# Designed miniproteins, single chains, continued (4): the designs that were tried, part 36

Each design is a single chain, and the fold is of that chain. pLDDT is the mean over its residues in the fold that is shown.

## One batch from the design tools (miniprotein)

Design m13219
Fold by ESMFold2-Fast:
Structure m13219 (fold): chain A 68 residues (1-68)
Amino acid sequence: SRVTEEMFEEIYAAQEKKGIVIKSEVEEKLKELGLEPTKQEVEDTVRKLLERMIDEGVELLKEAVLSV
C-alpha cells in the first residue's frame, strides 16, 4: 500500500480524539499528506483506523462510518 506508517499515524491521531472516522475526511487527509489515494486505499485505511480504535477502546459514533 502507498499509505505509509507516518500517514496512518497522523490520521489516527486526528481521528482518535473525536472517536469518529469519516471516509471523505480520511481521503482528504491522505491528499493533504501528498497521496492521491485510490478508493481501495481509502477504504483499507478506514478499516485499519476502526480496527485499531476498537482494539484500544476508543468510543466510536455509529453515524461516523456511514457514507452520505
Scores: mean pLDDT 71

Design m13220
Fold by ESMFold2-Fast:
Structure m13220 (fold): chain A 82 residues (1-82)
Amino acid sequence: SLEEKQKEIDKLSDEIQELMQNVKTEEDKEKLYKLLEKGIELKFELRKEIYNLDDEEIEKEKKSFLEALKKQLDELIEEKKK
């Protein structure tokens, strides 16, 4: 259901925030990437259901958003190593 997907997104967001505060290794970074990918996938599935968007439009937006987030995450991790 939409409510179940939203709860899973909220839980993933909490896990991502906790990991970001404790990221120390490349393994932690890969785990963050995996959680981000899962969170984005769920978020776009919710968006599709709420707004009745086309699969093609959603996949394009999802890909662009995920690439941007991974880049931003890399910058944040490097900033924390200073």
Scores: mean pLDDT 75

Design m13221
Fold by ESMFold2-Fast:
Structure m13221 (fold): chain A 90 residues (1-90)
Amino acid sequence: SELEELEKEISKLEEEFYKAVKPIMEEFRKEGKSIEEVMEFFKKHYPLVYEILLTQREGFENHDDEEKVIELARKILELVKKFVEEQKKK
């Protein structure tokens, strides 16, 4: 399945993505921040992370539309690749 192959490729990059994002997310969780406050923070300071999270949300809202889910999975893979490449340039 194309979706399964996309999810597998995303999972390979997920470790690098979460390595950067997880400490920020855990700090917000400890502070009791709402999802809306977290999203506003990423929109301002980490726009690629914001776009990844927004695209994942859109995927969950359209889970019954297979074509849309595949389109969004391709977009997530591209955004995660860009994020990982930007982290390596620091």
Scores: mean pLDDT 77

Design m13222
Fold by ESMFold2-Fast:
Structure m13222 (fold): chain A 96 residues (1-96)
Amino acid sequence: MKKIEEQAKLLIRDAELDIESAEASIREAEKVAPKDKMVEKARELLEEGRRYLEEGREKFEKGEYEEAKELALRGAMTAGVAAVMAASLVTSERQK
């Protein structure tokens, strides 16, 4: 159990950092393309990622470490997609 608990804790921390990074990328995209639908979609994905992270933390508190790991990974992956969408928009706007 202790090893699985430590793995879940690390994945939750990594998901928190990925969500923070994605939020920063979205804020930069909003500066160059405010109200763009891709920015809106990236924000929706970021909020979905945060929901997975919150569910993962709840599972961790209940001792459900495997479910916590799966939810943290989903949160991190969803935030990663949001970050890529935001970064692509910034790159395209700056190349005009």
Scores: mean pLDDT 85

Design m13223
Fold by ESMFold2-Fast:
Structure m13223 (fold): chain A 61 residues (1-61)
Amino acid sequence: ELGEELAAAARAGDRDALNRVAIKLVSQYNVPVEQAADIYRRALAGADPEELAREVEKLLS
């Protein structure tokens, strides 16, 4: 699930993986660019990975 992929990338501090998740949110799931960018920025800033994962799953429901 995309939320789990995001959480794993955020815990690892993997910028490349976080960028791939942001691209998937926009290109495959039609999430607005500004919303995907906000999630990406917060993940890089050390936001709680589990909270971000829940937010992503809500966007995809």
Scores: mean pLDDT 82

Design m13224
Fold by ESMFold2-Fast:
Structure m13224 (fold): chain A 77 residues (1-77)
Amino acid sequence: MIEVTGQLSPEEREEIRRLMEEHPEVQSLVAGRDSEGWMAFMVGVGKDGKPIFRARFGAPTPLEAARALIEAIKSRI
């Protein structure tokens, strides 16, 4: 599931959808804009089957926030 507060271009929405299709471990993504830029929250499942929560703040675009979160789950930081 994806939820984004604010307007996305068709290209941005397609890119985010593609990212989530490539990463089935990401169960939900929520993104919104604040005074500091774009903020994103992700819920996924780790290698041990336990829930993973990740957050990114101050990203210049929602796509960059989403990419950073997905990279973090892959590296298991």
Scores: mean pLDDT 65

Design m13225
Fold by ESMFold2-Fast:
Structure m13225 (fold): chain A 86 residues (1-86)
Amino acid sequence: SLRDEVLGLVEKAMKEVEKELPKLDEETQKEVAELIAEISRALRAGDLEAVVEGLRRLSELLRKAGAEKGAEAAKEAAERIEELLR
């Protein structure tokens, strides 16, 4: 189902983000946690457009913080989910 595919894409991206969290400063970790919470709320609400926007914001935050692998994972998940919504 669409929900199962979206959940799988989000979970895969979050796994990559989690690997990089210990390398980030505490302020950035807090901002990442807040964005992950927003993405989780949007996913539970079935607001897939908000999930895509949240993942894009997460990617930008991680890229600015030098967490390139997490940033690319979040961006890839956002792009794949956006394609599923067409």
Scores: mean pLDDT 87

Design m13226
Fold by ESMFold2-Fast:
Structure m13226 (fold): chain A 54 residues (1-54)
Amino acid sequence: SLTAAEREKRKELDELLSQLLKLAVEIAIAKQEGKPVSPELQQELDEIVEQLQK
């Protein structure tokens, strides 16, 4: 069975993955419109990737 700490870590991971998916959709829309990825999207992506790699 999972400890409370392990369950919290998995919930955090699920939330980060959901945010990553949202950002991927935004990036895909920008690319479809021939627009560059905004600095805001890049910053959020970098933060999520950093959290996922810990």
Scores: mean pLDDT 78

Design m13227
Fold by ESMFold2-Fast:
Structure m13227 (fold): chain A 70 residues (1-70)
Amino acid sequence: MSPEEIAKEYAERFVKKYHEMLASEDPGAEGQRLVDEFRAEIPEDLRQKVVDEIGKIDKVAATVARAQLL
């Protein structure tokens, strides 16, 4: 799988979980869990590409991802 394909999969999963977090009973706790999970999973070399791909799906989620993952 190419780095571009991997970045798209991470981006789609991040946006899905971001929307689930906003709808959750505790968005603060779920938001922290989301950030910790993606920081552990995404290699630093892919983080910029993941943020760019999130921006193609959801610009608000991309702003959060840029602040938390970069």
Scores: mean pLDDT 82

Design m13228
Fold by ESMFold2-Fast:
Structure m13228 (fold): chain A 78 residues (1-78)
Amino acid sequence: HWDQALEYLGQAVAAADAGDLEQAREYLEQAVRYAAQSGRAEEMADRLEALAVAYRRQGRDEAAELFEEAARRARELA
């Protein structure tokens, strides 16, 4: 389950970098779901928060908000 969570996280980053925020949101939902099933939702939230900070530093506020929302969901499942 955790390996699948990381694969979906990678796909979410690739989609966000391509500007496909709708696809990124779907991949983030799957990443969070698999992380929760692995008992590692807290670790996923930490990773998502770090990515959101990186996107915001780059001026990519829409991507940052998407990852912040996913991190909040992951925290709720931890």
Scores: mean pLDDT 88

Design m13229
Fold by ESMFold2-Fast:
Structure m13229 (fold): chain A 90 residues (1-90)
Amino acid sequence: SAEEALARAKAAIERIKAAGADDIAALLEKAVEATKKALEAKKAGKELEAEEAEGIAALNLAVARVTARREAPELLPLVDEAADAVLAAL
């Protein structure tokens, strides 16, 4: 379910925070919140709002991955786990 997918994303984000990468975690948290907005917009039949929120989620995932590649490449598996979980919720 989308709720289970978002719970997996949050678990990966908490491990990233525990590793001290608060900036990467914050980007992934923005992706999670945008995903929640996209899911609510879809339930309400608001297609343009859902598309906008999905775009915001995708942007934050891309920035988180680039930041991890530059600053903390050892955290890429956790970033990928969170990103895959966010995409699975959509």
Scores: mean pLDDT 91

Design m13230
Fold by ESMFold2-Fast:
Structure m13230 (fold): chain A 63 residues (1-63)
Amino acid sequence: MPSAEQIADQALAVAHAARSFGVPVDEEFVRRAARRLGEQYGASEETTEEAQRLAVERFRKER
């Protein structure tokens, strides 16, 4: 089972890919990407929520 950190990293990769295709990306996009990935991997609700939190934190630190 992937960790919350691994799911968060993949959510950021999805956000970067979307941005590269000209799609506007905000914190909500990143949060939803992490949730979809958590559901896809069959992660627990707790792990999915932690992944969403980590993904948003990491997104905010990108400058």
Scores: mean pLDDT 82

Design m13231
Fold by ESMFold2-Fast:
Structure m13231 (fold): chain A 64 residues (1-64)
Amino acid sequence: SSLEAAARALAENTAGTEAGEAARLVLDGVQSRDRELAERALERAKELGNGAIAGLAEQVLKSL
């Protein structure tokens, strides 16, 4: 899906950072269809102030 591709790209581009951990949670949530992982990603992205990852997490939650 386009959401999985976007999440994968963000996770790769932010690998090794705190933002990368949140992006990985988005990717894992969309791949496993796990709402809890996507919600944790959204919370973490908001704590970090990362609007791109937060927006993707919200889109994933809407798709589940």
Scores: mean pLDDT 84

Design m13232
Fold by ESMFold2-Fast:
Structure m13232 (fold): chain A 66 residues (1-66)
Amino acid sequence: VFSQDSFNAAVQLVRQSSPPLKPSALNDLNTIEALGPGALQQLLHSADASIQATAGEIAYYARLLE
């Protein structure tokens, strides 16, 4: 579980990454995961469809960079 401030920071990162830049996706994913277990999952299940979509793109591109 992570704090509301950590979640807000993750949301801001996702918004700044729209559209996600492929070279930064792994760093963006690592930053989100560093906020705590479930941060990425919360973004992927966000009520905001644009946040959900961008988080999915970050996760997708980050997996390609690994």
Scores: mean pLDDT 64

Design m13233
Fold by ESMFold2-Fast:
Structure m13233 (fold): chain A 97 residues (1-97)
Amino acid sequence: SSIKEKLREILSSIPVSVLEKLLEAYYNSNGDLYIFGAEATRLLPESLLNELDELRSQTENHAEFWRTYLELLLEVAEEKRSQLSPEIQKILDELKK
């Protein structure tokens, strides 16, 4: 979907430091998409917040939105694995199980 493509673009454009914080946020959420969604919104650069809010508003099911966000986050993190710290690489491996 166009929403999925735009989410991938947003997640691919974020700094590695923000990507690492997003992975830690999901790990610390114990799979709670509501807690993760709130933290993901807080951690994103201000320049991307308006685009994220627009995409989220286009989705009637917020849980489906955050599941898609998470799937894309894990894909982008895997593509950038070599740029992640060893501690975050371990978290990524645990999240992919």
Scores: mean pLDDT 82

Design m13234
Fold by ESMFold2-Fast:
Parts: C-alpha cells; structure tokens; sequence
Structure m13234 (fold): chain A 51 residues (1-51)
C-alpha cells in the first residue's frame, strides 16, 4: 500500500541505521532487524527476482 518512493525512503533510513551499528561493531537490535525485514522484504524479493 506504500508508494515506491515511500518504501525507498524507509528502507534507506533503516539501512543507514544498520550501517551505523555495523561500523561501530555493535549488535543489531531485534526490533531493527524486524523493521528491516518489514520495510525491505519486498525490495529484497524484487532484487532477487531480477538477479
């Protein structure tokens, strides 16, 4: 139900949060992982579909 642009903004923000944890050597919180799956699952499925 979200537009492509809205999904991209949400995914980009979550990826930036993820990168901050990884760069700091910190474990990702479970809720952040859940949000990545929720916001990125459709984009990841589409990316896999194209490869």
Amino acid sequence: SKSFEERNKELQELLEEEAKYINAGLKLPDDLLDRLVQSGIEDLVRAVEKV
Scores: mean pLDDT 67

Design m13235
Fold by ESMFold2-Fast:
Structure m13235 (fold): chain A 71 residues (1-71)
Amino acid sequence: MQPTPEEQALLRAVIENDDPAARERLKAAGKEDLYESAVFARDVREGNENAVKRLAELAGLTDEEIEKMLK
């Protein structure tokens, strides 16, 4: 499902500024799944070790293979 422009703005505020008000607004709208997905995507983009490992587990890949694909 595609997020609305308002939801995208809230997700961007969470990703870029870790904005607690934006997070609460997403929760109030029942869109916490979008918040979780946005945080995960941010962590993967930043090269966060835990996020990369989780992505590898979900894809059935090793950390070595995921590093080869993402770099």
Scores: mean pLDDT 65

Design m13236
Fold by ESMFold2-Fast:
Structure m13236 (fold): chain A 93 residues (1-93)
Amino acid sequence: DIEELVAVFREELERGTRRVEEEDEEAGRWFGEQGDRTAAEMAANPSLAGQYLMDFLEEARRKGEELKREGREEVGETVIESAEEVFRRVGLL
């Protein structure tokens, strides 16, 4: 059920966004915006929902590694861990 999947994703995204925002407000805004786009894409194209979730995780990992290279290691780690937790809780990890 795509509606249930998107609802669970949005709930876990809100939790993840809050965690990232507590570490860094700018990174939290980025994380929330990426997640909102992913949720909209999953709702619009249910057959590609798994791919959009993978793309979300991969982009968050890329952003997290970028933040670590910039010397913001704790922020980068929090972005990666938060995305992995969202992915795990929607049943794909």
Scores: mean pLDDT 88

Design m13237
Fold by ESMFold2-Fast:
Parts: structure tokens; sequence; C-alpha cells
Structure m13237 (fold): chain A 89 residues (1-89)
């Protein structure tokens, strides 16, 4: 089914955007994922509809606050910056 393929690609796009931590174009996403720009465009449309990604002024896509939160839950990894100091016993 086209929907299942697009959903799987959407999850891969979320992961790549989360791992890179920067806005990416449709071309960069297509090259990184080994898929067509048309497939990326369809997946990005669904992610935009869900409020998980946004289009920047340069036509590049980045994660929204909700998209970053979801990606962190789905693809947990070490934080790129030092975490806040939490006192413990």
Amino acid sequence: MRAVETELLGLEILRVLYEEGRPLSQRELAEKLGVSQGAVSRALRLLEEQGLVERGPDGRYSLTEAGRALAEVLFPKAPPLAPPVIPRR
C-alpha cells in the first residue's frame, strides 16, 4: 500500500532530521534515504499535516517542537549538548 510506504518513509525522515539537527532540503533527504524526491515530498506533506515538520524560508524542512519530541521518544540517543545538572542522592 502507498500509505504504508509513505508512513515508513515519514519515520525515516523524522530520524534523519533528528540526527542531523539542521534543516534539510527535499534533495538532501532523498539522497540520504536513497529515494526519489517525489516520495520525500509525499512523506513531508503527511508530516506537515501532522505538524511534525515545517518549511523554512530557504524551502528546507526542520522538525517542529512536537516533531522533535516524537523523534526523541522513537529514536532515543545521547543529547548533542550537555544536559542540565540535576542534583541526586
Scores: mean pLDDT 73

Design m13238
Fold by ESMFold2-Fast:
Structure m13238 (fold): chain A 67 residues (1-67)
Amino acid sequence: MKEELEREAQEIVDFVKKLREKGASEEDVRNLADAMIDELRRRGQRLGLSKEEIDEIANKVRAEVEK
Protein backbone atom coordinates (compact mmCIF):
# COMPACT_ATOMS: atom_id res chain seq x y z
CA MET A 1 0.00 0.00 0.00
CA LYS A 2 1.14 3.58 -0.59
CA GLU A 3 1.45 4.37 3.14
CA GLU A 4 3.69 1.30 3.65
CA LEU A 5 6.04 2.40 0.86
CA GLU A 6 6.08 5.97 2.27
CA ARG A 7 7.17 4.59 5.67
CA GLU A 8 9.95 2.56 4.02
CA ALA A 9 10.98 5.69 2.08
CA GLN A 10 11.27 7.69 5.33
CA GLU A 11 13.40 4.90 6.84
CA ILE A 12 15.80 5.19 3.87
CA VAL A 13 16.06 8.97 4.33
CA ASP A 14 16.73 8.60 8.07
CA PHE A 15 19.32 5.84 7.49
CA VAL A 16 21.23 7.84 4.85
CA LYS A 17 21.27 10.95 7.08
CA LYS A 18 22.61 8.82 9.96
CA LEU A 19 25.40 7.47 7.71
CA ARG A 20 26.46 11.02 6.78
CA GLU A 21 26.50 11.98 10.49
CA LYS A 22 28.79 8.98 11.15
CA GLY A 23 31.27 10.21 8.52
CA ALA A 24 30.48 7.97 5.55
CA SER A 25 31.94 9.24 2.27
CA GLU A 26 29.70 11.07 -0.22
CA GLU A 27 30.41 8.31 -2.78
CA ASP A 28 29.37 5.54 -0.36
CA VAL A 29 26.23 7.46 0.63
CA ARG A 30 25.22 7.99 -3.03
CA ASN A 31 25.88 4.35 -3.97
CA LEU A 32 23.89 3.05 -0.99
CA ALA A 33 21.03 5.53 -1.55
CA ASP A 34 20.82 4.46 -5.23
CA ALA A 35 20.65 0.77 -4.23
CA MET A 36 18.01 1.44 -1.56
CA ILE A 37 15.89 3.53 -3.95
CA ASP A 38 16.05 0.71 -6.54
CA GLU A 39 14.81 -1.75 -3.89
CA LEU A 40 12.08 0.72 -2.87
CA ARG A 41 10.88 0.81 -6.52
CA ARG A 42 10.77 -3.01 -6.68
CA ARG A 43 8.91 -3.10 -3.35
CA GLY A 44 6.33 -0.62 -4.71
CA GLN A 45 5.76 -2.86 -7.75
CA ARG A 46 5.23 -5.89 -5.45
CA LEU A 47 2.72 -3.85 -3.40
CA GLY A 48 0.74 -3.17 -6.61
CA LEU A 49 1.36 0.59 -6.71
CA SER A 50 1.25 2.50 -10.00
CA LYS A 51 4.44 3.66 -11.72
CA GLU A 52 3.32 7.26 -11.01
CA GLU A 53 3.02 6.62 -7.24
CA ILE A 54 6.37 4.77 -7.13
CA ASP A 55 8.13 7.56 -9.08
CA GLU A 56 6.65 10.22 -6.75
CA ILE A 57 7.89 8.47 -3.59
CA ALA A 58 11.31 7.53 -5.06
CA ASN A 59 11.90 11.11 -6.31
CA LYS A 60 11.01 12.47 -2.86
CA VAL A 61 13.60 10.13 -1.24
CA ARG A 62 16.28 11.25 -3.73
CA ALA A 63 15.52 14.94 -3.08
CA GLU A 64 15.68 14.43 0.71
CA VAL A 65 19.00 12.48 0.63
CA GLU A 66 20.61 15.17 -1.58
CA LYS A 67 19.92 17.95 0.99
Scores: mean pLDDT 82

Design m13239
Fold by ESMFold2-Fast:
Structure m13239 (fold): chain A 82 residues (1-82)
Amino acid sequence: MLTANDLLLEVLKQAGQTAKELSEGDILYYVLKVAEDQGLVDPKTGVIDASGTLLGEVLGVDEVNAGDLEELLKLLRKNATR
């Protein structure tokens, strides 16, 4: 279980998740849901364009591939503690 910081928690709330402690898989699920719900994912490439968004602040990058779950988790872990 990971404890989300306030910035990651605000992203999770956009997907309807209010729990502060989540599994890595749950964090991935809700983050990807936010990206899809906000239209940030390119349907041809799978790239998340998070530039200028709160999700971009959480990830610390403007772009990441939605299919690269290892890179997504690595970036998300910077905003969560065990």
Scores: mean pLDDT 80

Design m13240
Fold by ESMFold2-Fast:
Structure m13240 (fold): chain A 73 residues (1-73)
Amino acid sequence: DPERAEALRALFNASVPEVDALFEELRKAGLSPKTIALKLKAHVYGVSVATVRKMSDAELIDLLAARIAAFQA
C-alpha cells in the first residue's frame, strides 16, 4: 500500500530530531545499546517498551498504520 508506506516515511522523518535528542540522552545515561533501541522504538511508535518487546517490527508497522487509519476516520 503506497499511501501507508508514505505515511510511515513521513512519521519517521518528523520523529528524527526527537529520536536523535532521545538517543543522546539515553547514551549519556549509560544505557545498553539494546535498551536504547527498545526505548527509541517505543518513542517512534508511540507505545510502551513492553509492547515493543512483545511485537515484531512488522506488527508495530501494522499497529501504526491502523492508528493512522483510525485517526483519519
Scores: mean pLDDT 69

Design m13241
Fold by ESMFold2-Fast:
Structure m13241 (fold): chain A 87 residues (1-87)
Amino acid sequence: SAKFEELGKLLEEMANAVNARDVARLEEVYAKMLELAKDDPEIAEKLKEMYERIMAALNDPNATTQEIFDIFVEGVKEISELLKKKE
């Protein structure tokens, strides 16, 4: 699906934003992901959970970039499993 290919590109952009600790870029990418997932509430909820965990970790001065990236990777795995279950 072209929609899921676009989601993959946005997830790559989110990975880059996390590694750069670019909060503004992360917010921009997240908004685009939500628009893409607007007709899929289960995927939208997992995107929200992942985003909220990433943002909480970014606001923790003791959190390493690697720890934040690991949260992102876990969220991507959960979203990927949901996509497999739907297709």
Scores: mean pLDDT 83

Design m13242
Fold by ESMFold2-Fast:
Order: C-alpha cells, then structure tokens, then sequence
Structure m13242 (fold): chain A 96 residues (1-96)
C-alpha cells in the first residue's frame, strides 16, 4: 500500500513538473526517491497557490518537523528520504 501511494505521488510530481516547466522539480522527480519528489511537488503547489503568510507558516512547520526527525538517534531510509525532501521543499519555498 505505501509503495503504491509513493508511486502515485511520484507520478503526480512528474506531471506537475511537466505542466509547470519546473526544472528543479523535474530534477527531483528523476534523481531523488519518491518521498523526496512528492514533498517537493507539494511545496511547489503551496508556493504557487498560497499567500506569503501561508508560505512562511509552511516553512516553519517543515523546519519543526525536520528538527524533530534529526533529534531521533535512529532514522529509517524512508525517514532520511523525507528529511531530504523537506529540506529541498524549504529551499524552494524560500526562493518563492
């Protein structure tokens, strides 16, 4: 079930990259694991469809989640992929 959901999110991220012509998102979809691509795609949609205040709130929430995950002594490969995705998402949200 999780593998199928991640595959669906990766496909959605690819579609968004093609639709928007977003080179950074296209690179993430092609070179990063599915969870990273999915988080980046969601961050892009938030940035495009939200005002500045909501973008700042999203960045703050992502930074808090990253801090919590990094505080854990044991991280699974899936959690590491989510961390990479969240860091890329913050970078994209800060750019615009």
Amino acid sequence: DLAAELARLREEARRVAEETGDAELAEAVEHEPAPVAAVVALAKQIAENSDEEKIEEAIKKLEEEIAQLKARPHQTPLEQAVLRGAEKAIELLKKK
Scores: mean pLDDT 64

Design m13243
Fold by ESMFold2-Fast:
Structure m13243 (fold): chain A 62 residues (1-62)
Amino acid sequence: MPETVKRLLEHEEPTMEEMRELLEKAKAGDEEARQKLEDTFGVSEEEAERRLKSFEELKAQV
């Protein structure tokens, strides 16, 4: 469903969890995981790492 892709980007808080899993695989050398980060979330490996770091810091503060 093409519409669900747009809503995924707007209201997908679990998006951070999927991004983290893909980033972990990409860091392990999984080239397809890197490609999925850009295709699914529109972010590079570096951008995903920054966003996840902010999210993890927020979690540690709670």
Scores: mean pLDDT 68

Design m13244
Fold by ESMFold2-Fast:
Structure m13244 (fold): chain A 58 residues (1-58)
Amino acid sequence: MADELEKLAEEAEKEGKKHLASIYRVVAQRVRDEGIELDVEKVKEAAELAASNLDSFS
């Protein structure tokens, strides 16, 4: 699970989506630290929403 989130962060970095990449890395770190299971699909949804708010800059 955490490795999937890190892969998503790497893809976001390659696309220049800095905020999205940062969010995915933070979530991946928490998953590894806590050893919890998260729904990757829900994480993607929440991360994209949060990143959209940060990236709604022209």
Scores: mean pLDDT 75

Design m13245
Fold by ESMFold2-Fast:
Structure m13245 (fold): chain A 89 residues (1-89)
Amino acid sequence: MSLEEAEEKIRSLLSPDAVIESVEITPDGIYATVKGANGKTLHYHIGPDGTVTLTSGEMSEEAPSLRVTFGPRAPGAPTLPIRLEARGW
């Protein structure tokens, strides 16, 4: 998995207003930190197989019970664009 490919995948999931803050390559794959327009931090994990998993920086690793109507909760791979609430502040 190349860094360029990872950035391309992440950018295609983001609105133009989102900013990729950092990309970190680890033995488990690639972790990317993204800031939304409202300052919300999202963590993406791209496995060595190219599997993209979206989590939230505020989200506990195991607790998707956060009722964030805001955050795109997309572990796994739905072919849906990131939908931020309202205008994505």
Scores: mean pLDDT 57

Design m13246
Fold by ESMFold2-Fast:
Structure m13246 (fold): chain A 71 residues (1-71)
Amino acid sequence: MTPEEAIEKLRELLKKYTSEEDANKVVEALRAGDVDKAREILSKALEPVSEQLTPEEAKEIVEAFTNAAAG
């Protein structure tokens, strides 16, 4: 997938599992090239919902973030 497709997939996943505000903050940090900040925001946003995520959902979020950060 293209870097933009990976970022958009990540945003949609984060909107579903966290909030639109947190999803947009992660995406903006990634577009700015600040991967460390994006990772910090993502970790904090997922903490309240970590027990509600299945292993498959958690893996999908991690893969989407890794693909977005790599591009």
Scores: mean pLDDT 79

Design m13247
Fold by ESMFold2-Fast:
Structure m13247 (fold): chain A 65 residues (1-65)
Amino acid sequence: SEEAIEAAAEEMVRKYGIERETARKIAEAVQNGDEKEAVRLGLEAGKPEAVSLAKEVIEKVEKEK
């Protein structure tokens, strides 16, 4: 959902300083199950660890809501 993508992007921006547009693309890739794209974007941003954070935030938002 848009809410999950926004939540994940905000956390990636806060914790890793990733540009918001890139953070949103990572979150979208994670939500779509496109692990290859998410990892590539994370590497390009220099913060592959952000992919794991995005997965955690999206899972929490989608599962709880």
Scores: mean pLDDT 81

Design m13248
Fold by ESMFold2-Fast:
Structure m13248 (fold): chain A 59 residues (1-59)
Amino acid sequence: EPDLSAVLESYKQSLYREGLEKIKAGQDRKEVVAELMKTMGITDEAEVEKRLEEVAQKD
C-alpha cells in the first residue's frame, strides 16, 4: 500500500487492543508484550507497556 504510515498506525492500535484482550483473558502480560515487540519491531519493552496503558485508559 502507498500509504503505509496510516495503515501501520491503525494496525498497531488494533494489535494493542488485541493484546489487552488477551491479558484480560488470562494470558501472561510478559508474553503478550514480547509478542507485540516482535510483531511491530519494537526493541524497548517499556514503550509497549506505555502504549498498552494508554490504550487501556482511553477505553
Scores: mean pLDDT 76

Design m13249
Fold by ESMFold2-Fast:
Structure m13249 (fold): chain A 87 residues (1-87)
Amino acid sequence: EEKKKAEEYAEKLIKRADEVVQRANDSIAQGDKEAAWDAVVEGTMIVIELTIAIKLDKSLSPETKKRLEEAIDRVSAAMNAAEAFIA
């Protein structure tokens, strides 16, 4: 049961990460520097949550941990693109 809750929480984090990536990409496409900065701030927060989930949750499957790591990579790439756009 606790393992199921941990996996469900990880899925929620991955969805939130993908939403941040989409908002960062949309802000760049629309030329919205304020929205791009908001995406960088949200991205920073979600990367911290993803990192904590990977390091502290012993209940997660190796497959889910890999997906969380891949989500960190996607958010980091989107944040870098948004930061370059803001500069």
Scores: mean pLDDT 85

Design m13250
Fold by ESMFold2-Fast:
Structure m13250 (fold): chain A 80 residues (1-80)
Amino acid sequence: TVGRVDDLFRRMEGLLRQIEEAVDQGDFDRARELLREFDRLLGEGVRLIGRLPPEEAERYAARLLELAHRASDLHARMVD
């Protein structure tokens, strides 16, 4: 279970990098598509974390929130 959460975070970080590159290139259509995939993984992460012991869930929830915040910042760059 923990290993699955770590793999999910690696996938999410990879998506954030791709979103940033798309935003930097002005490819907002691609960035929106990648953000939708990120939202899907975010939902999967919430579900997986909810099945962990409380102490582990707290640590992973903090990291998940950080990744979500980074995605929110990238989305803001597209609408500003």
Scores: mean pLDDT 84

Design m13251
Fold by ESMFold2-Fast:
Structure m13251 (fold): chain A 55 residues (1-55)
Amino acid sequence: MKARIVSGQGISLDTGEVLGVGTVLEVVAVGSEFWQARDARGNRVLVGRDDVELL
Protein backbone atom coordinates (compact mmCIF):
# COMPACT_ATOMS: atom_id res chain seq x y z
CA MET A 1 0.00 0.00 0.00
CA LYS A 2 1.40 3.42 -0.96
CA ALA A 3 1.11 6.76 0.84
CA ARG A 4 2.27 10.30 0.05
CA ILE A 5 3.61 12.73 2.66
CA VAL A 6 1.26 15.76 2.93
CA SER A 7 2.66 17.26 6.17
CA GLY A 8 4.51 20.54 5.52
CA GLN A 9 6.92 19.71 8.36
CA GLY A 10 8.10 16.55 6.59
CA ILE A 11 9.11 13.28 8.27
CA SER A 12 12.50 12.85 9.98
CA LEU A 13 14.40 9.58 9.54
CA ASP A 14 16.79 7.97 12.06
CA THR A 15 19.54 8.68 9.48
CA GLY A 16 19.01 12.45 9.98
CA GLU A 17 17.40 12.78 6.54
CA VAL A 18 14.03 14.59 6.25
CA LEU A 19 11.45 13.37 3.74
CA GLY A 20 9.45 16.29 2.40
CA VAL A 21 5.91 16.82 1.10
CA GLY A 22 5.15 14.68 -1.98
CA THR A 23 7.48 11.78 -1.03
CA VAL A 24 5.85 8.40 -1.72
CA LEU A 25 6.25 5.64 0.89
CA GLU A 26 5.35 1.95 0.93
CA VAL A 27 3.19 1.24 4.02
CA VAL A 28 4.20 -2.13 5.52
CA ALA A 29 2.28 -2.13 8.84
CA VAL A 30 -0.60 -0.15 10.36
CA GLY A 31 -0.56 0.70 14.07
CA SER A 32 -3.10 2.48 16.29
CA GLU A 33 -1.44 5.95 16.05
CA PHE A 34 1.46 5.39 13.63
CA TRP A 35 2.09 3.44 10.45
CA GLN A 36 5.34 1.71 9.57
CA ALA A 37 6.55 2.52 6.05
CA ARG A 38 9.60 2.23 3.80
CA ASP A 39 10.97 4.94 1.54
CA ALA A 40 12.36 4.32 -1.99
CA ARG A 41 15.81 3.62 -0.46
CA GLY A 42 14.43 1.02 1.99
CA ASN A 43 14.74 3.21 5.09
CA ARG A 44 12.26 2.47 7.87
CA VAL A 45 9.86 5.41 8.43
CA LEU A 46 7.28 5.84 11.20
CA VAL A 47 4.46 8.16 10.03
CA GLY A 48 1.38 9.62 11.70
CA ARG A 49 -1.99 9.10 9.99
CA ASP A 50 -2.39 12.89 9.52
CA ASP A 51 1.06 13.18 7.89
CA VAL A 52 0.22 11.02 4.83
CA GLU A 53 -2.40 10.55 2.13
CA LEU A 54 -3.12 6.99 0.98
CA LEU A 55 -2.70 6.40 -2.77
Scores: mean pLDDT 77

Design m13252
Fold by ESMFold2-Fast:
Structure m13252 (fold): chain A 83 residues (1-83)
Amino acid sequence: SLAGLEQFLADARAQIEELRAMVENLEDFNAIKNRGDALLARIDAFYALASRTLPESELGVFDALRAEAEAVLEEAEKKHAAA
């Protein structure tokens, strides 16, 4: 088992939902982008740690989290461009 994995996944999912709420509430784009970029950096850092311990079959959760975070940032960019 990788120490902190379950807590990291729970925290990352909560951060993605917070970012979605910020996008839906039309909050400041730079604030959303800064928080999203910081989340992506944390996902990448934890993935680097996890890839040394977990089999490839268990790493898909990080790819999914990264894709969700990127999708939220893309939606934020679209709403910012439309405003």
Scores: mean pLDDT 84

Design m13253
Fold by ESMFold2-Fast:
Structure m13253 (fold): chain A 75 residues (1-75)
Amino acid sequence: SAMVEEARRLAEELRNATDGETIERAGRGLVRLIEEASPAEREEIIRLLREAYDAATEPGARSVAGALLRYAEEL
């Protein structure tokens, strides 16, 4: 879906983010997509967030990815 493709793009931006502005922008976009997603789309977003969390090297990016992963799993 277009939503999952956008989530993949934002998760990749978050994974590779080195600055706070990029982390915040990607994080905000992902929150919106998580809230708007169908259950099936949310499962795919959870997978993408798990990959971003595991691969992120910046502490801030990893922290945001982890928080979003938890949020999506609790919905």
Scores: mean pLDDT 88

Design m13254
Fold by ESMFold2-Fast:
Structure m13254 (fold): chain A 74 residues (1-74)
Amino acid sequence: SMEELKRQAVEEAVRLTRERIGEVDFSSRESVEAFAEEIVEEVLKRFPELRDDEEAKRDIKAAVLTVLRGLGPP
């Protein structure tokens, strides 16, 4: 289902962010945003069905930013 695809995409975004968090330059807002956008694009390569779903793209980016803020997933 689309809901299951969205969930898997968010889980993949969290995984990729945790794996690559050491690459992030937190001194620059621009660098943090660029990293988040890069992760979103990588996730969309694996879940191309979500490319035209603006809500899914926002949720994926929100998950990346949540990990970067140190809140982590539940």
Scores: mean pLDDT 81

Design m13255
Fold by ESMFold2-Fast:
Structure m13255 (fold): chain A 65 residues (1-65)
Amino acid sequence: DLIVEAVYEAAEEQDPEVGELIKQLVEAQQNQDEEKLKALEPQAEANKAQIEEAVRKAKERVEEA
């Protein structure tokens, strides 16, 4: 998924820890690992603004490419 990869790259550029978090969330979702998704929820909530910014940049890059 080009958008998922672009989101990871955008987050990694701004904050490597947020990039790794997004990667783990995507992997857990692909594996249908609900326990891991729940465990990562507090970190996702804490980094919500950074994740939203990465998604915004990724969508812009994919649409303008």
Scores: mean pLDDT 75

